# Ledger of designs, part 71: designed miniproteins, single chains, continued (2)

Each design is a single chain, and the fold is of that chain. pLDDT is the mean over its residues in the fold that is shown.

## One batch from the design tools (miniprotein)

Design m6604
Fold by ESMFold2-Fast:
Structure m6604 (fold): chain A 60 residues (1-60)
Amino acid sequence: MADNDAVAQAVREVLPEADTLSPEEIAERVKQRALDLGASPELAEQTAKVVERTLRERRA
């Protein structure tokens, strides 16, 4: 699977839980799921950071 497809799928699967979890918890789950789907560690980490920042900004 292409790295971009893996991170997109991870975000799609985890993001529905955003209302009940902290931004840090959502970001960690996205990272772990992206790695499970074959994304590179660097891309998984970067995507998790973007998700965490976006969720913090939305709740501010």
Scores: mean pLDDT 75

Design m6605
Fold by ESMFold2-Fast:
Structure m6605 (fold): chain A 67 residues (1-67)
Amino acid sequence: MSEEELRKALENLEKAIEEAKKNNDRTVLLVALHEGKELLEQAKKLGNEELIKRAEEIIRTAEELLK
């Protein structure tokens, strides 16, 4: 996965989480949490600190909403 593709995927997950929060959609939040963890692994392989932090923030937000 390229850096640009990863950034776009992270942006799409951020939007999906915001929409899921408004709709109280736990299924979308669970999927977003899983995808966020996969994107974090890709960000770590690329060694891009900005994308790593962004993926971690997505994971944290999804976990907080799923409590």
Scores: mean pLDDT 83

Design m6606
Fold by ESMFold2-Fast:
Structure m6606 (fold): chain A 70 residues (1-70)
Amino acid sequence: MKEELAQEARDVANRSTNPEARKLLEQAADAIENGDYDTAIELLKKAAEVGDPNTARAAEYLLKQVEELK
């Protein structure tokens, strides 16, 4: 589950055309892999704020899944 969530965050980053959203999603994936869920949640919130609507929706979905791991 953790590895799947990190991979999904990387997949969303690869599909994003916004450079800041891509960076935030990649950092969120790293945080998820390290078990740093508080950092991952903050990064996903920022990605949702700066990303396009599809990226924002995906980031919000990932945020909810990461919150369930705490």
Scores: mean pLDDT 81

Design m6607
Fold by ESMFold2-Fast:
Structure m6607 (fold): chain A 64 residues (1-64)
Amino acid sequence: MSEEELEREIEEALARMYAGIGEVAKKNGDNELAAELYKEAAEMLEKLGLYEEAEEFRKKAEEA
């Protein structure tokens, strides 16, 4: 595996983690934190070329 491929996998994992924390924040009523975390996840996924998943999290951020 190249260094670039490894970095991509790590960034994908980080994006998933941000999204997961955002879900927990939303369930606890912290809509502002949830929106921020979804936005961060979406931006990371977009940079990785995962546009469909990025769009889903952007929508979640707007609805939070």
Scores: mean pLDDT 80

Design m6608
Fold by ESMFold2-Fast:
Order: C-alpha cells, then structure tokens, then sequence
Structure m6608 (fold): chain A 59 residues (1-59)
C-alpha cells in the first residue's frame, strides 16, 4: 500500500524509533546493510546520509 511505502521511506529517512537498537546491531554484525546504516546516520542527526543509505537499500 502507498501509505506503508511512505511510512517505510520516512522510517528509512529518520530511523529514530530504532536509534539505540541500530547501534547495538552494528556491534553484533560486521556487515551492516544500507537500511541499518541509514538508521544509524539518522540517530546521529545526519538526515542527508540517512536518506542516501535508505535510497541505496531500497533500490
């Protein structure tokens, strides 16, 4: 659905709801997918980086 797709895009852009978890996941795995990197960038306030990583992961 378009609403779910929009929410997923906004989530990838901000990733705020899982900011703390994103850091823990990065420590547990050496390979971090683009979506997780987007969440980590959003956590530290780098919205532009978060959007870029989210876009790469969505492709």
Amino acid sequence: SMAAERAARAGAEAGDNRGGAAGALAGQSKHVPMAERAAEAARRGDSRAAIAYGHEGAR
Scores: mean pLDDT 56

Design m6609
Fold by ESMFold2-Fast:
Structure m6609 (fold): chain A 61 residues (1-61)
Amino acid sequence: MTVGVRVTTDPSASSEQRAAAALAAANELLKDPTASREEVKEIAERRTGVRVLDVDAVILD
């Protein structure tokens, strides 16, 4: 099972920061697939400290 997540961060964020935000978002969706885009965004920001502007999630089986 594969979870694809597209995360839009502040353009000054490093590749590592962006990857951490995407991973946090993907983990939250795997744990709770009913989570809204807004919830996933907040959780990614809280876990990584990276400013997240938008989150698009795609779940691929």
Scores: mean pLDDT 73

Design m6610
Fold by ESMFold2-Fast:
Structure m6610 (fold): chain A 70 residues (1-70)
Amino acid sequence: MEEFEKEVDAAVELIHLATLRVVARNQGKDEAVALAEKGIDEAVKLMNEGKYDEAIQKAREAAREVEALL
């Protein structure tokens, strides 16, 4: 159950980051779009490696940086 719950949490953080990418794109914020895409790629790589805690932290860090540019 713990691994499944962490995987769900990581997926939720990725959905949030993907939503921020859409917002950034709609605002013409190319730097924010690039940061969101980088964060998504890094978090997905960590999830594929089973590193859900690291994926969650990476996605949250990227989300904070993207929000700072919006």
Scores: mean pLDDT 83

Design m6611
Fold by ESMFold2-Fast:
Structure m6611 (fold): chain A 74 residues (1-74)
Amino acid sequence: MIKLSEEDRKKLEQLVAEIRAKLAAYRASTDPAEQTRLLQEIARIYKEFIDYLEKNHGLTTEEANYVLQQLLDA
């Protein structure tokens, strides 16, 4: 199992919170241009989350995605 430091946890929770906020905005939006922008921003933050875990903890993309799903469901 991955052991997260307090700094890792804080960084990852911040990224998850940003994804959650943008997903909520996406669901509330009726503007296709805003929806596209929000999806692009979500994809960018998603990549930052995956890259962080791969670089700092040596996780595969699949393992990092599993961690993201667990944090999004919490």
Scores: mean pLDDT 81

Design m6612
Fold by ESMFold2-Fast:
Structure m6612 (fold): chain A 76 residues (1-76)
Amino acid sequence: MKEEAERLIEEGHRAGNAGDNRRAAELFIKAGDLYKEAGDNESAANAYIAAGILYRAAGDEESAEKAFQKAKELKA
């Protein structure tokens, strides 16, 4: 589970470096979901924040808002 999440983070960084901010954001959301399932709320929150920033960079404010909300819910 965590290894798959780490792979998705790595793939997300590659997509972001290629300029595909939407794909990078989607990969970080999936990684965040896997970290959350593993009980790693800190890594999940960080992945969701990264996804929110990337969705915003892609012009998708609705998806950015949802990603930031997911991160906020993991703060407690």
Scores: mean pLDDT 84

Design m6613
Fold by ESMFold2-Fast:
Formats: C-alpha cells, structure tokens, sequence
Structure m6613 (fold): chain A 68 residues (1-68)
C-alpha cells in the first residue's frame, strides 16, 4: 500500500541520515541503492545532496575541533 511504501521510505531515510553522520560509507551506499528502487530520479538526487551536506558538516566540525 501507499502507507507501507511511505513508512519504508521514512525508515530508510532515517537510517541513511544516521549512517552519513557516522561516516559509514558502505551503509550509505546500501541504503541509497534501496531508496533508488522506491524514489524517482529527482527525489534520489535530493537525498544524495542531503547526504553530501551532512558529510560536509561533520568534516567541518572535525576540522574546527582540530584547530580549537
């Protein structure tokens, strides 16, 4: 059903955000592959941009910790 699909997408997105914050590249790739089967190309690209933003933010925090 549409509700089951939406629940699955939400679960995968939450797991993807967590994997991206932890720097788990293998898990990020696995979850993006699963989402690619449920999302259209435009939605998948938006999700990939969110993952990149999370990675950049975590890298910035790491650099700031090294300097201060």
Amino acid sequence: SARERQAQITKLLLELMEAARKGDEDKVAELLEQLSKLLNDKQLKAVQHMVEYIKEREERKRREAELG
Scores: mean pLDDT 82

Design m6614
Fold by ESMFold2-Fast:
Structure m6614 (fold): chain A 67 residues (1-67)
Amino acid sequence: DAFYEELMEKYGVSREDLLLIEKAIELSLQGKLEEAKKLLEEVMKRSGLSPDQLNDLGVEMHIRRSE
């Protein structure tokens, strides 16, 4: 997926990290905030992203999915 490749290059994350972020967004929308938080903490641990970088990435993913 070209969009995933672009995000992986830009943020230095794996495809698995992007899938975990997508799952965390869906869990948050379902009100499962504790489960979403655990997935985001796992992504930060694996990727080395800061909270700000993770937020920016999540916003980009959300915008693209809502189009």
Scores: mean pLDDT 79

Design m6615
Fold by ESMFold2-Fast:
Structure m6615 (fold): chain A 58 residues (1-58)
Amino acid sequence: SAAELEAFRAAQEAALAELRANAEAIAAALQRNAGLSPELARRFVDMLIATEEAILAR
């Protein structure tokens, strides 16, 4: 239903906001747990944010 699609979109927007708010913590966790360099960890998080923004812009 339209209401379900609206609720889903709102949840996706909230998830993106949380991802943006926690970007530095996620990058730090990738450095600690996956052994990524600071540059690669930040680039990975930035690419995730950009991808979600592109999807939501439709």
Scores: mean pLDDT 83

Design m6616
Fold by ESMFold2-Fast:
Structure m6616 (fold): chain A 62 residues (1-62)
Amino acid sequence: SKIEELIKEIRKIVEETEDVEEAKKKIQELLTKFIKENPDLSDDEINDIVAEAINLLDEKFG
């Protein structure tokens, strides 16, 4: 699904980025673009994506 591909891209950003601020910036830009390109996303789907991004960031940088 589009969401699964987005999560893979988020994971790749986290894995390839050494600085947490840069990773957060790249993820924010990716999420903003994805939400604009997919206006049919529910609030629950957006919240799930954000929660997964936070978990991936915490796993590496926490």
Scores: mean pLDDT 84

Design m6617
Fold by ESMFold2-Fast:
Structure m6617 (fold): chain A 64 residues (1-64)
Amino acid sequence: SKEEEERKKKINELEMEIGAYEVAKAVYKLSAKKNPEEKEELEKKIEELEKKIEELEKELEKLK
């Protein structure tokens, strides 16, 4: 049905967005290892991304 297709599209969009934030988080973790002087700022960015991921995962669970 159209409703089922729209739901699947929304799930796919949320999964892609979560994936993008997970990649960004991994990049910041690598940067923190290479640049210890920036560690505190990068850890703050990682925490912000983790909060966004948690929010999106909660939205995803409501659709499943």
Scores: mean pLDDT 84

Design m6618
Fold by ESMFold2-Fast:
Structure m6618 (fold): chain A 58 residues (1-58)
Amino acid sequence: SEEEMAKAVLDYAKENGKRPSELTVEEVQKIVKEKFGKELTEEEARRIKARAAELAYR
């Protein structure tokens, strides 16, 4: 789900000492492809990145 992908992106950001907002769209696409085997469009990756940023402040 988008929620699971967003959590994985947030976890990756934390492991690398970054905020999700500091990741590029291309980095988000790569993370999701490597962890979930799913190819995201740029628009999908932007939504996942935005959701990960929201989760970082909850």
Scores: mean pLDDT 83

Design m6619
Fold by ESMFold2-Fast:
Structure m6619 (fold): chain A 65 residues (1-65)
Amino acid sequence: MVEELTEAILNKDRERAIELLQELGVTEESARRIVEELLTNGDEETIRRVAAVVARAAAEPRTFA
């Protein structure tokens, strides 16, 4: 998942990146916002970091603290 999301954003495949984020449980509105920010300001390192964070959040339950 992290690789697919990173590849979609690096290829400027906005539609696929949004779909992948929605599959990870991100809302459509948040997915569009994330993709827009990464396409505008994200270098490869930032894109990979965000993809890893989103994929991890989807795989692990959120801890309330």
Scores: mean pLDDT 74

Design m6620
Fold by ESMFold2-Fast:
Structure m6620 (fold): chain A 82 residues (1-82)
Amino acid sequence: LTEQQKRDLKAALERALALAKAGNTKAAASGLGAVIGGLEGVEEDELARKIKRILQEALKAAEAGNGEEAARLLEEAIALLE
């Protein structure tokens, strides 16, 4: 991942985290789906693969209405970008 891609990804994940913490799991799921789609072309990057795996689990939690689990997973993904 480039530094710009990391910055853009972190900003998108922080927005999804705020939505999940607010209980807006539908909006969080929509945002997560878009981010995951954007990562499809970077499978050779180990960091991107780890983040994508965490985001796929966060998306499942958000789709199930589990904002607390989605938020925990998003915080884990954001920590990997620090």
Scores: mean pLDDT 82

Design m6621
Fold by ESMFold2-Fast:
Structure m6621 (fold): chain A 65 residues (1-65)
Amino acid sequence: SEEDKRIEKQIKNLEEGKKNIEDLTAQAVADYKAAGLDDVAAQIEANSKKMLEAIDKRIEELKKK
């Protein structure tokens, strides 16, 4: 159905967004650790984890529809 296609597209967009957050977080964490800014790196990891958990929850809810 058209509804199912919209849900599939939303899930795909969220999964792509999740991957982008993971890739950008890994790069930023590596860069800040290399600069000796471990506290900043830890904060970025913590913020990223919260965002990824929220996205995963939304994907799971969409899959149950």
Scores: mean pLDDT 88

Design m6622
Fold by ESMFold2-Fast:
Structure m6622 (fold): chain A 83 residues (1-83)
Amino acid sequence: NDKEQAERLIKEARELLEEGRYKEAAETAKKAAMLALRVAKDHSVILKAIGLILRGIGYMLEGRYKEAAETFIEAAELALSHS
């Protein structure tokens, strides 16, 4: 179940953030956001989540892994809340 997997990955990403493992948190949170996007049903929510995912990718390219992880978690939670 993509929803359950996304929720588990959000929890894992938050735990990695608390441990200071920012790059791993960003990679895990990105995976959560991509899975959450697949179950989103509202077009406006999908568009906003895509925007957040693109911003998170931008942070990753800049080596800003903490901000990337936080942004991907936001995207995933947004997509799941209106699924």
Scores: mean pLDDT 88

Design m6623
Fold by ESMFold2-Fast:
Structure m6623 (fold): chain A 79 residues (1-79)
Amino acid sequence: MDARRDILEALTEIREKLGIDVANEVAGIMAKALAEKDVDGGVRQIRELLLEKGMDESEADRIVEKLRKALEQLLKELE
């Protein structure tokens, strides 16, 4: 399973829908979540950000679920 590909696809979708600044902010939250080993905290912050920037709730939940699975996979690879 290619977690890096899934992350890149999600960031590309966020960039196309909400712009590069939001995509960069999401990438920063993900980097912090990996450094702190706090996927739950990271995906909660990403979900709140996406909703705040006007993304539909069902779409935000879909992207967050994809990112959660990718971040969990990356953490397993870093152990």
Scores: mean pLDDT 84

Design m6624
Fold by ESMFold2-Fast:
Structure m6624 (fold): chain A 68 residues (1-68)
Amino acid sequence: HMSREERIRRLGLELFEALVNGDTEKAQRYAAELRAAGVDFSEAVIRPLRERYGKEEALRLLEKAAAN
């Protein structure tokens, strides 16, 4: 249970970082793994970002990534 949740959290964070860096190939690979696990992008990245950066900064980073 916990190992799967941690993997999804890590994949979401890695997906976000790839998007921010403009690495579309890595972003597609991480996104495919999340979809295969049955997880939505927004759900997968929101929680780990809030845990790491706090609510305000997480929202700013997500908006920045979406603008790319």
Scores: mean pLDDT 68

Design m6625
Fold by ESMFold2-Fast:
Order: sequence, then C-alpha cells, then structure tokens
Structure m6625 (fold): chain A 61 residues (1-61)
Amino acid sequence: ADEELIETLRKAAELFQAGKYDEAVKLLRDGAEKYRSEGDEENARILEFAAKAIEDVAKKL
C-alpha cells in the first residue's frame, strides 16, 4: 500500500470540503509530478485523474 498516495488524496479531500479547490488541484498535480519524476507513472495518473475530477466539479459550482 502506498501510504504517501493515500495521504495526498486525504489532504486533497479535506481541501475540497473546505472549498479550496485550487489548492486541492495544485496538491494533486504536484504529487503527480513527483511520482512521475520517480518513475511511478501509475500513481502519477491516479493523482492527475483526481485533480481533473475536482477541476471539472469546481467549474460547475
């Protein structure tokens, strides 16, 4: 289990609930870039998908 991935997703969820959508998206994209730099493309894609989902929801609010 990737504890860092789970923690990043948890922090992003907290920011989302607080209405801090831009901060949540930035946190997830920064995390994705870090994973990609480490060669972990699967976890990078998970975080990018989560960031896009939040961005799409924020555009409708």
Scores: mean pLDDT 83

Design m6626
Fold by ESMFold2-Fast:
Structure m6626 (fold): chain A 65 residues (1-65)
Amino acid sequence: SLAEKVLEETKDLSPEEAFKKVIETYRKEIDKLAADPNATIEDFLKVREEALKVVDEIIERKKKA
């Protein structure tokens, strides 16, 4: 999944840099959906839910750092 990929790609970054990368990655995914005439509100909600879960994982990294 995109969530697994972004968590793996950011594992060696500081929590602050990882957070920035996560926001940038999911902003691009939302932009792709906004440009797709077949995208539904449910597709946007799914991306939002995945982004929130990834953000929670980055917050947990910061708590342990």
Scores: mean pLDDT 82

Design m6627
Fold by ESMFold2-Fast:
Structure m6627 (fold): chain A 74 residues (1-74)
Amino acid sequence: SSMKEEEEKKKELIELAREVLEAILAGDLERARALYEEMAKLAEDMLKNNPNAEKILEEVQEEIERLGEEVLAK
């Protein structure tokens, strides 16, 4: 069950990051800020409650970097 929770949190962080990027591209800076805040809170919660958080967040960061490259490539 804990591994499933980690997987769900990882997916949630990546989805929020994608939505932040989409909001920025749409010029909706208020939505982008709100989504970024939510993403930051989830990352902090994971760091406090999950011993594997650092590795998971590294993987999330790599996926976010890939998303950013895809968005910039159009």
Scores: mean pLDDT 78

Design m6628
Fold by ESMFold2-Fast:
Structure m6628 (fold): chain A 70 residues (1-70)
Amino acid sequence: DMDDAIKRAEEAKKKVEEEAKKLGIEAKFSVVTSESGGRERHNIIVTSEKAKPEEREKLNQIAAEKHQEV
């Protein structure tokens, strides 16, 4: 279900935002839908220029982990 996939991605995004807040990192996140090989992918993307490159990399790793948890 497409709605369930989007909901799962939004739940993962919320968990990533909570983790970033605990780390004191100011960042904004968006769920972006893309297609690859005929499948839709809902990815969490860091969209804030306020995050340092090192912090952005850390947040992307957390986003990947949290996305798999939900």
Scores: mean pLDDT 67

Design m6629
Fold by ESMFold2-Fast:
Structure m6629 (fold): chain A 79 residues (1-79)
Amino acid sequence: DEIKKKIEELEKKIEELEKRLEELERELERVEKEIKEARENNEDTSELLKREMDIGVEMVELAVELTVLKKELEKLKKE
């Protein structure tokens, strides 16, 4: 019925967002490594720092959305 369908849709959405967070975590690690290498070479890190910030903001936004979706899923499961 409609409740089961909503649960399945929420579970799929949660899985998609969790995968995106994993991708962003890997991207963040790459950017952090590039910042370290740039600093060791006395290169400008301004653009890398901006990218690190942008990734951080997106990760926070996704974490908030995941929290909301997980609470909705818990409510639908009556847990």
Scores: mean pLDDT 85

Design m6630
Fold by ESMFold2-Fast:
Structure m6630 (fold): chain A 60 residues (1-60)
Amino acid sequence: MRILTPEEIKELRKEFERVQDIEAREGPEAALRHVDELVEKYPDNEALRRIKETLERRLA
């Protein structure tokens, strides 16, 4: 497993909160669209990829 920096952890917390808010308000499909944008912006961020994977499973 990769070690995340404190700065990366802080950014991820904010993005997780945002994704959860979108999922609660607009559903997992809308949350997945937001995560897709974040994965394009942060392609090496494995936590964002895992969120995307989780949302894809809920939609399947």
Scores: mean pLDDT 74

Design m6631
Fold by ESMFold2-Fast:
Structure m6631 (fold): chain A 71 residues (1-71)
Amino acid sequence: SPSEEEIEAEIELSLLRMKYSVALLLPEEEKPKALEELIEELREAKKKYPQLAEELEKLEEEARRELEKLK
């Protein structure tokens, strides 16, 4: 069975993925702030959950790519 820490990590990853999906659906004027806030949350999550580093890094790269399109 997964540990409490593993369950918390998976919940956090799922929430961050949901935040990314929601950010992509926002009006163009709101997307930059939402994506920037998500990138900061992803950086903090990588420090807290090193076991998710690969998945979090991929999501950060996707968020940065989307943010770059808005500049």
Scores: mean pLDDT 85

Design m6632
Fold by ESMFold2-Fast:
Parts: C-alpha cells; sequence; structure tokens
Structure m6632 (fold): chain A 57 residues (1-57)
C-alpha cells in the first residue's frame, strides 16, 4: 500500500470513529463506503467492528 493510500485509510478510519461516536449515521455510512472502496468490504468491516468494540457499541 502506498503512503498516500495509508494516510487516506487512517484519515477515513478516524472520521468513521468520530461519526460513530457522535451517532452521525449518514457521515458514518459515507466514510465506511470510502474506506471499503480503498481496502475492500471485508477489511473495512473489520475496521468498523474494531471501532464499535472500542466504543462499546
Amino acid sequence: MSDEQRSEVNRLANKLADALAAGDKEAAEEYYKKLASLIGEEAAERVRRSIEDQLGV
């Protein structure tokens, strides 16, 4: 993975975490779709589940 792709993945994961913590379902769905587009649906789902586990949701 390129440095640019890695930076974008980290940015989207942080935005997804912020949206999930805020209960912003529209923003969370948007960032999740962008993340899935970059790393695939399986990897994006693992990231989302990890965030949800940390947040206790």
Scores: mean pLDDT 80

Design m6633
Fold by ESMFold2-Fast:
Structure m6633 (fold): chain A 96 residues (1-96)
Amino acid sequence: ERIEELRAELEKLFDELVKKYNLPESVIKNLRAAVDRMVEAFPEWVERLMTENGKSEEEAWEIARELFRGVLEGIFLIYKGIDKAIENSKKKILVK
């Protein structure tokens, strides 16, 4: 139940990020696999937060949700940063 809600939440965020960043379909296809990996890894991170950080199950779940949302947004920002880095590297070559 909660895992299905998390998947739906991450997929909704993914769709919003796709619209925001206008990434190519090839990149979108590769990034969509990241949602599957996140959902698979989620229970382990909840357990770690409970056992290593002394969080309750509800606290651990909420913290892990926020972490995974941030990770997904970070992945999109990295791809946007690659485009900017390529542009900047070309400018350094052309100015000489």
Scores: mean pLDDT 77

Design m6634
Fold by ESMFold2-Fast:
Structure m6634 (fold): chain A 67 residues (1-67)
Amino acid sequence: SLEEELIRLQDEAGRLVAEHPGSPLAREIVAAVDEAVRAFQSGDYEKTRELIERARKLIEEARAALA
């Protein structure tokens, strides 16, 4: 479900910020996840799916660069 995906993304974003607090990329990921959460709360599920995909791509990039 979209809720389960958002919870997982929030957990991953939080971990990245905790481990790399000075990282601009970690902050960008948090911002992208927050935007997806707001879209979900507004009922825009199409936009939510697009934003989730964007956040996942950023996390994949961060995983290669920061981990």
Scores: mean pLDDT 82

Design m6635
Fold by ESMFold2-Fast:
Structure m6635 (fold): chain A 58 residues (1-58)
Amino acid sequence: MAEEIEKAIEEAKKKGIKTLPPFVGSLPRRPVKDPSRYLAEQTRAATEAMIKVEELKK
């Protein structure tokens, strides 16, 4: 389920990230070995990048 993804998004909001990229929480249209893990990794990577950008600007 999307619990891991929701958790990462909520963490981003705590850091001041209001909206994550639209690909967050979505699977690519190509095959992946582990969709659930892929989504979690995508969310974490996007969240971390957004947090870094926002924190550096603060």
Scores: mean pLDDT 61

Design m6636
Fold by ESMFold2-Fast:
Structure m6636 (fold): chain A 90 residues (1-90)
Amino acid sequence: LRDVIRAAAELDLGPDVPEAEVEEAVRQALAEMSEEEVLEKLARTAEGAARQARALAEAARAAGDEARAAELEALAREYEALARRAREAL
């Protein structure tokens, strides 16, 4: 759980997320939901973000912005990896 929440925070806030921020996010999530419910929500959110990033990548490619398309495809792959990790932890 902690490693998945950290990976999600790093995608959102960057790679140097403080440990205290991750610990607070875990505490907040588990205050109202079980670990399984948190992982399921993270998986679904990451899956949605991946689909959106791929759609934006296709739009960028259609506009001739290959650099932007590559960035969005990389982001989609990171969200897909996060979703897989969350589902594997279930």
Scores: mean pLDDT 79

Design m6637
Fold by ESMFold2-Fast:
Structure m6637 (fold): chain A 80 residues (1-80)
Amino acid sequence: MSEEELRLEQEISLLRMAVSIAKLALERGKMTEEDLKFIEKYIERAERVKKEAEKLGDEKLAKEAEEVIEELRELLEKGK
């Protein structure tokens, strides 16, 4: 893998941790405004990672970033 692809894989791992944190917050009950802002921030970050993966032609990384975006958006809707 290129160094850029390796960095994006590390970013996706971080994004997956953010999904786990958001899921735990939802399971504890009503999300706070800070929890919702956290999710919105990581959706924006995941969108950037997806664009970078697409630019590199790495369809697998782009798909993994899209899966994170979808999960975070579902959590945001449930947290409202």
Scores: mean pLDDT 83

Design m6638
Fold by ESMFold2-Fast:
Structure m6638 (fold): chain A 74 residues (1-74)
Amino acid sequence: SAQELLERARELLEQARRLLKEGRYEEAIEKAREALRLALEAMRLDPSLVTEAIGLALDAIGLEFEAELKLKKS
């Protein structure tokens, strides 16, 4: 269900945040990208979840940018 996709997206974002803290930037990017994909799919399946899905998508995009920036500086 769309709700299950959002729950999985949240779990992936938590994993991405932990990986980012540990300096595991490539893995953080992969988890954030998957979270973004699931959040967008959830919004497509159930537009009533748009506010929650957009919030998760923005968090995922932010994590991707931070991890990518740190990876380029290493």
Scores: mean pLDDT 87

Design m6639
Fold by ESMFold2-Fast:
Structure m6639 (fold): chain A 71 residues (1-71)
Amino acid sequence: MEKRKAILKLVAAKILAIGASIENPELYEKHKKELEELIKEAEKALEEGDVEKAIELADKLIAKIEEILKE
C-alpha cells in the first residue's frame, strides 16, 4: 500500500503543478526551478525504494503549489 500511496500522491502533485501553470503561468515560471527540483527528488526517492521520502517530498510539493496559488 505504501508505494501505491506515494505514486498516487506524486501524480496528484504533478497534476496540481500543471493546473498552477495554466491558472497563473507567470507566477509558476517564478517558482518553476524549485518545483522541478522537488519533483526530481521525489521521483528519485521512489526509484530507490524510499517510499517515506517520496511521500514527504510529494507533500512538500503540494504545499508549495498551494502557497503559489494563494498569491
Scores: mean pLDDT 80

Design m6640
Fold by ESMFold2-Fast:
Structure m6640 (fold): chain A 59 residues (1-59)
Amino acid sequence: SLREELEEILEQAKQVFNLSPEDVELLRKYMEELLAKESDREQVLQLFSKKIMEVIKKK
């Protein structure tokens, strides 16, 4: 499912970029918002990836 794919992306990002628990929680909240508001799989993936990069850059 799309949710499972997003969870895998988040888990990979957590390991690669050493995300804080607060960043992970923020990204999970954003994931839930995307899944509720957007039906296009490609849009959801692009927006989620962009959000991860924004969180990493604002460290």
Scores: mean pLDDT 81

Design m6641
Fold by ESMFold2-Fast:
Structure m6641 (fold): chain A 65 residues (1-65)
Amino acid sequence: SMAEQRIEEAEHLMVKYYLGLISPEELKEGLISLGLSRATAEEVVRLMEAGDFAAAGRLVVETLS
């Protein structure tokens, strides 16, 4: 489904961010392009910066499902 594809793309962006390959701003912009609101994308970035990868992943799945 399109939802499953968007979730996979979001998870790929989050992994790239974790590996230091993209900036917080690039992660945020990428998530917005996949259908997250700015506020939700900013919260995902905040959770990733805090090391709460489980909460970040759950928020992405819940939003794009």
Scores: mean pLDDT 88

Design m6642
Fold by ESMFold2-Fast:
Structure m6642 (fold): chain A 80 residues (1-80)
Amino acid sequence: PLTPEQQATLDRIRQLVAEYRKALAEGNREEALAVADQIIDLLRSIRTLTPEMQAALSELLGDPEVQAVIREAAARRAKA
């Protein structure tokens, strides 16, 4: 079972994935990258990764479009 904090984090990531897809549909690539940065920050804030949390994250982030933008945002951060 997920803790309330873990559930809140997953719900926030779900919201950000929806915002990311909306930004892409609108052709707003800069907004999509900003949302991807927020997803990366939330992922970095997770101190304890349970099997349930990992499975949920794999489902949420398994979309190839989501993965591509997260990789782009991560590469941009690595350059900075």
Scores: mean pLDDT 73

Design m6643
Fold by ESMFold2-Fast:
Structure m6643 (fold): chain A 60 residues (1-60)
Amino acid sequence: SEEEAKKVAEEVRKLAREYGFTDEEADQLSALAAESVKAGADPETVLKNAREFLEKRAKE
């Protein structure tokens, strides 16, 4: 749903900022997460994948 997509986008944006990504990068990642949920992806799975991506990239 749009509500679930919005919640996932907000969480991904917040998480990206916590890992030191720029506002522009955080906005892009949040938009991709929202689109995935709108396309029928499970919100919990999208959020877990986003966390793993951010953690991996922050360690590089």
Scores: mean pLDDT 81

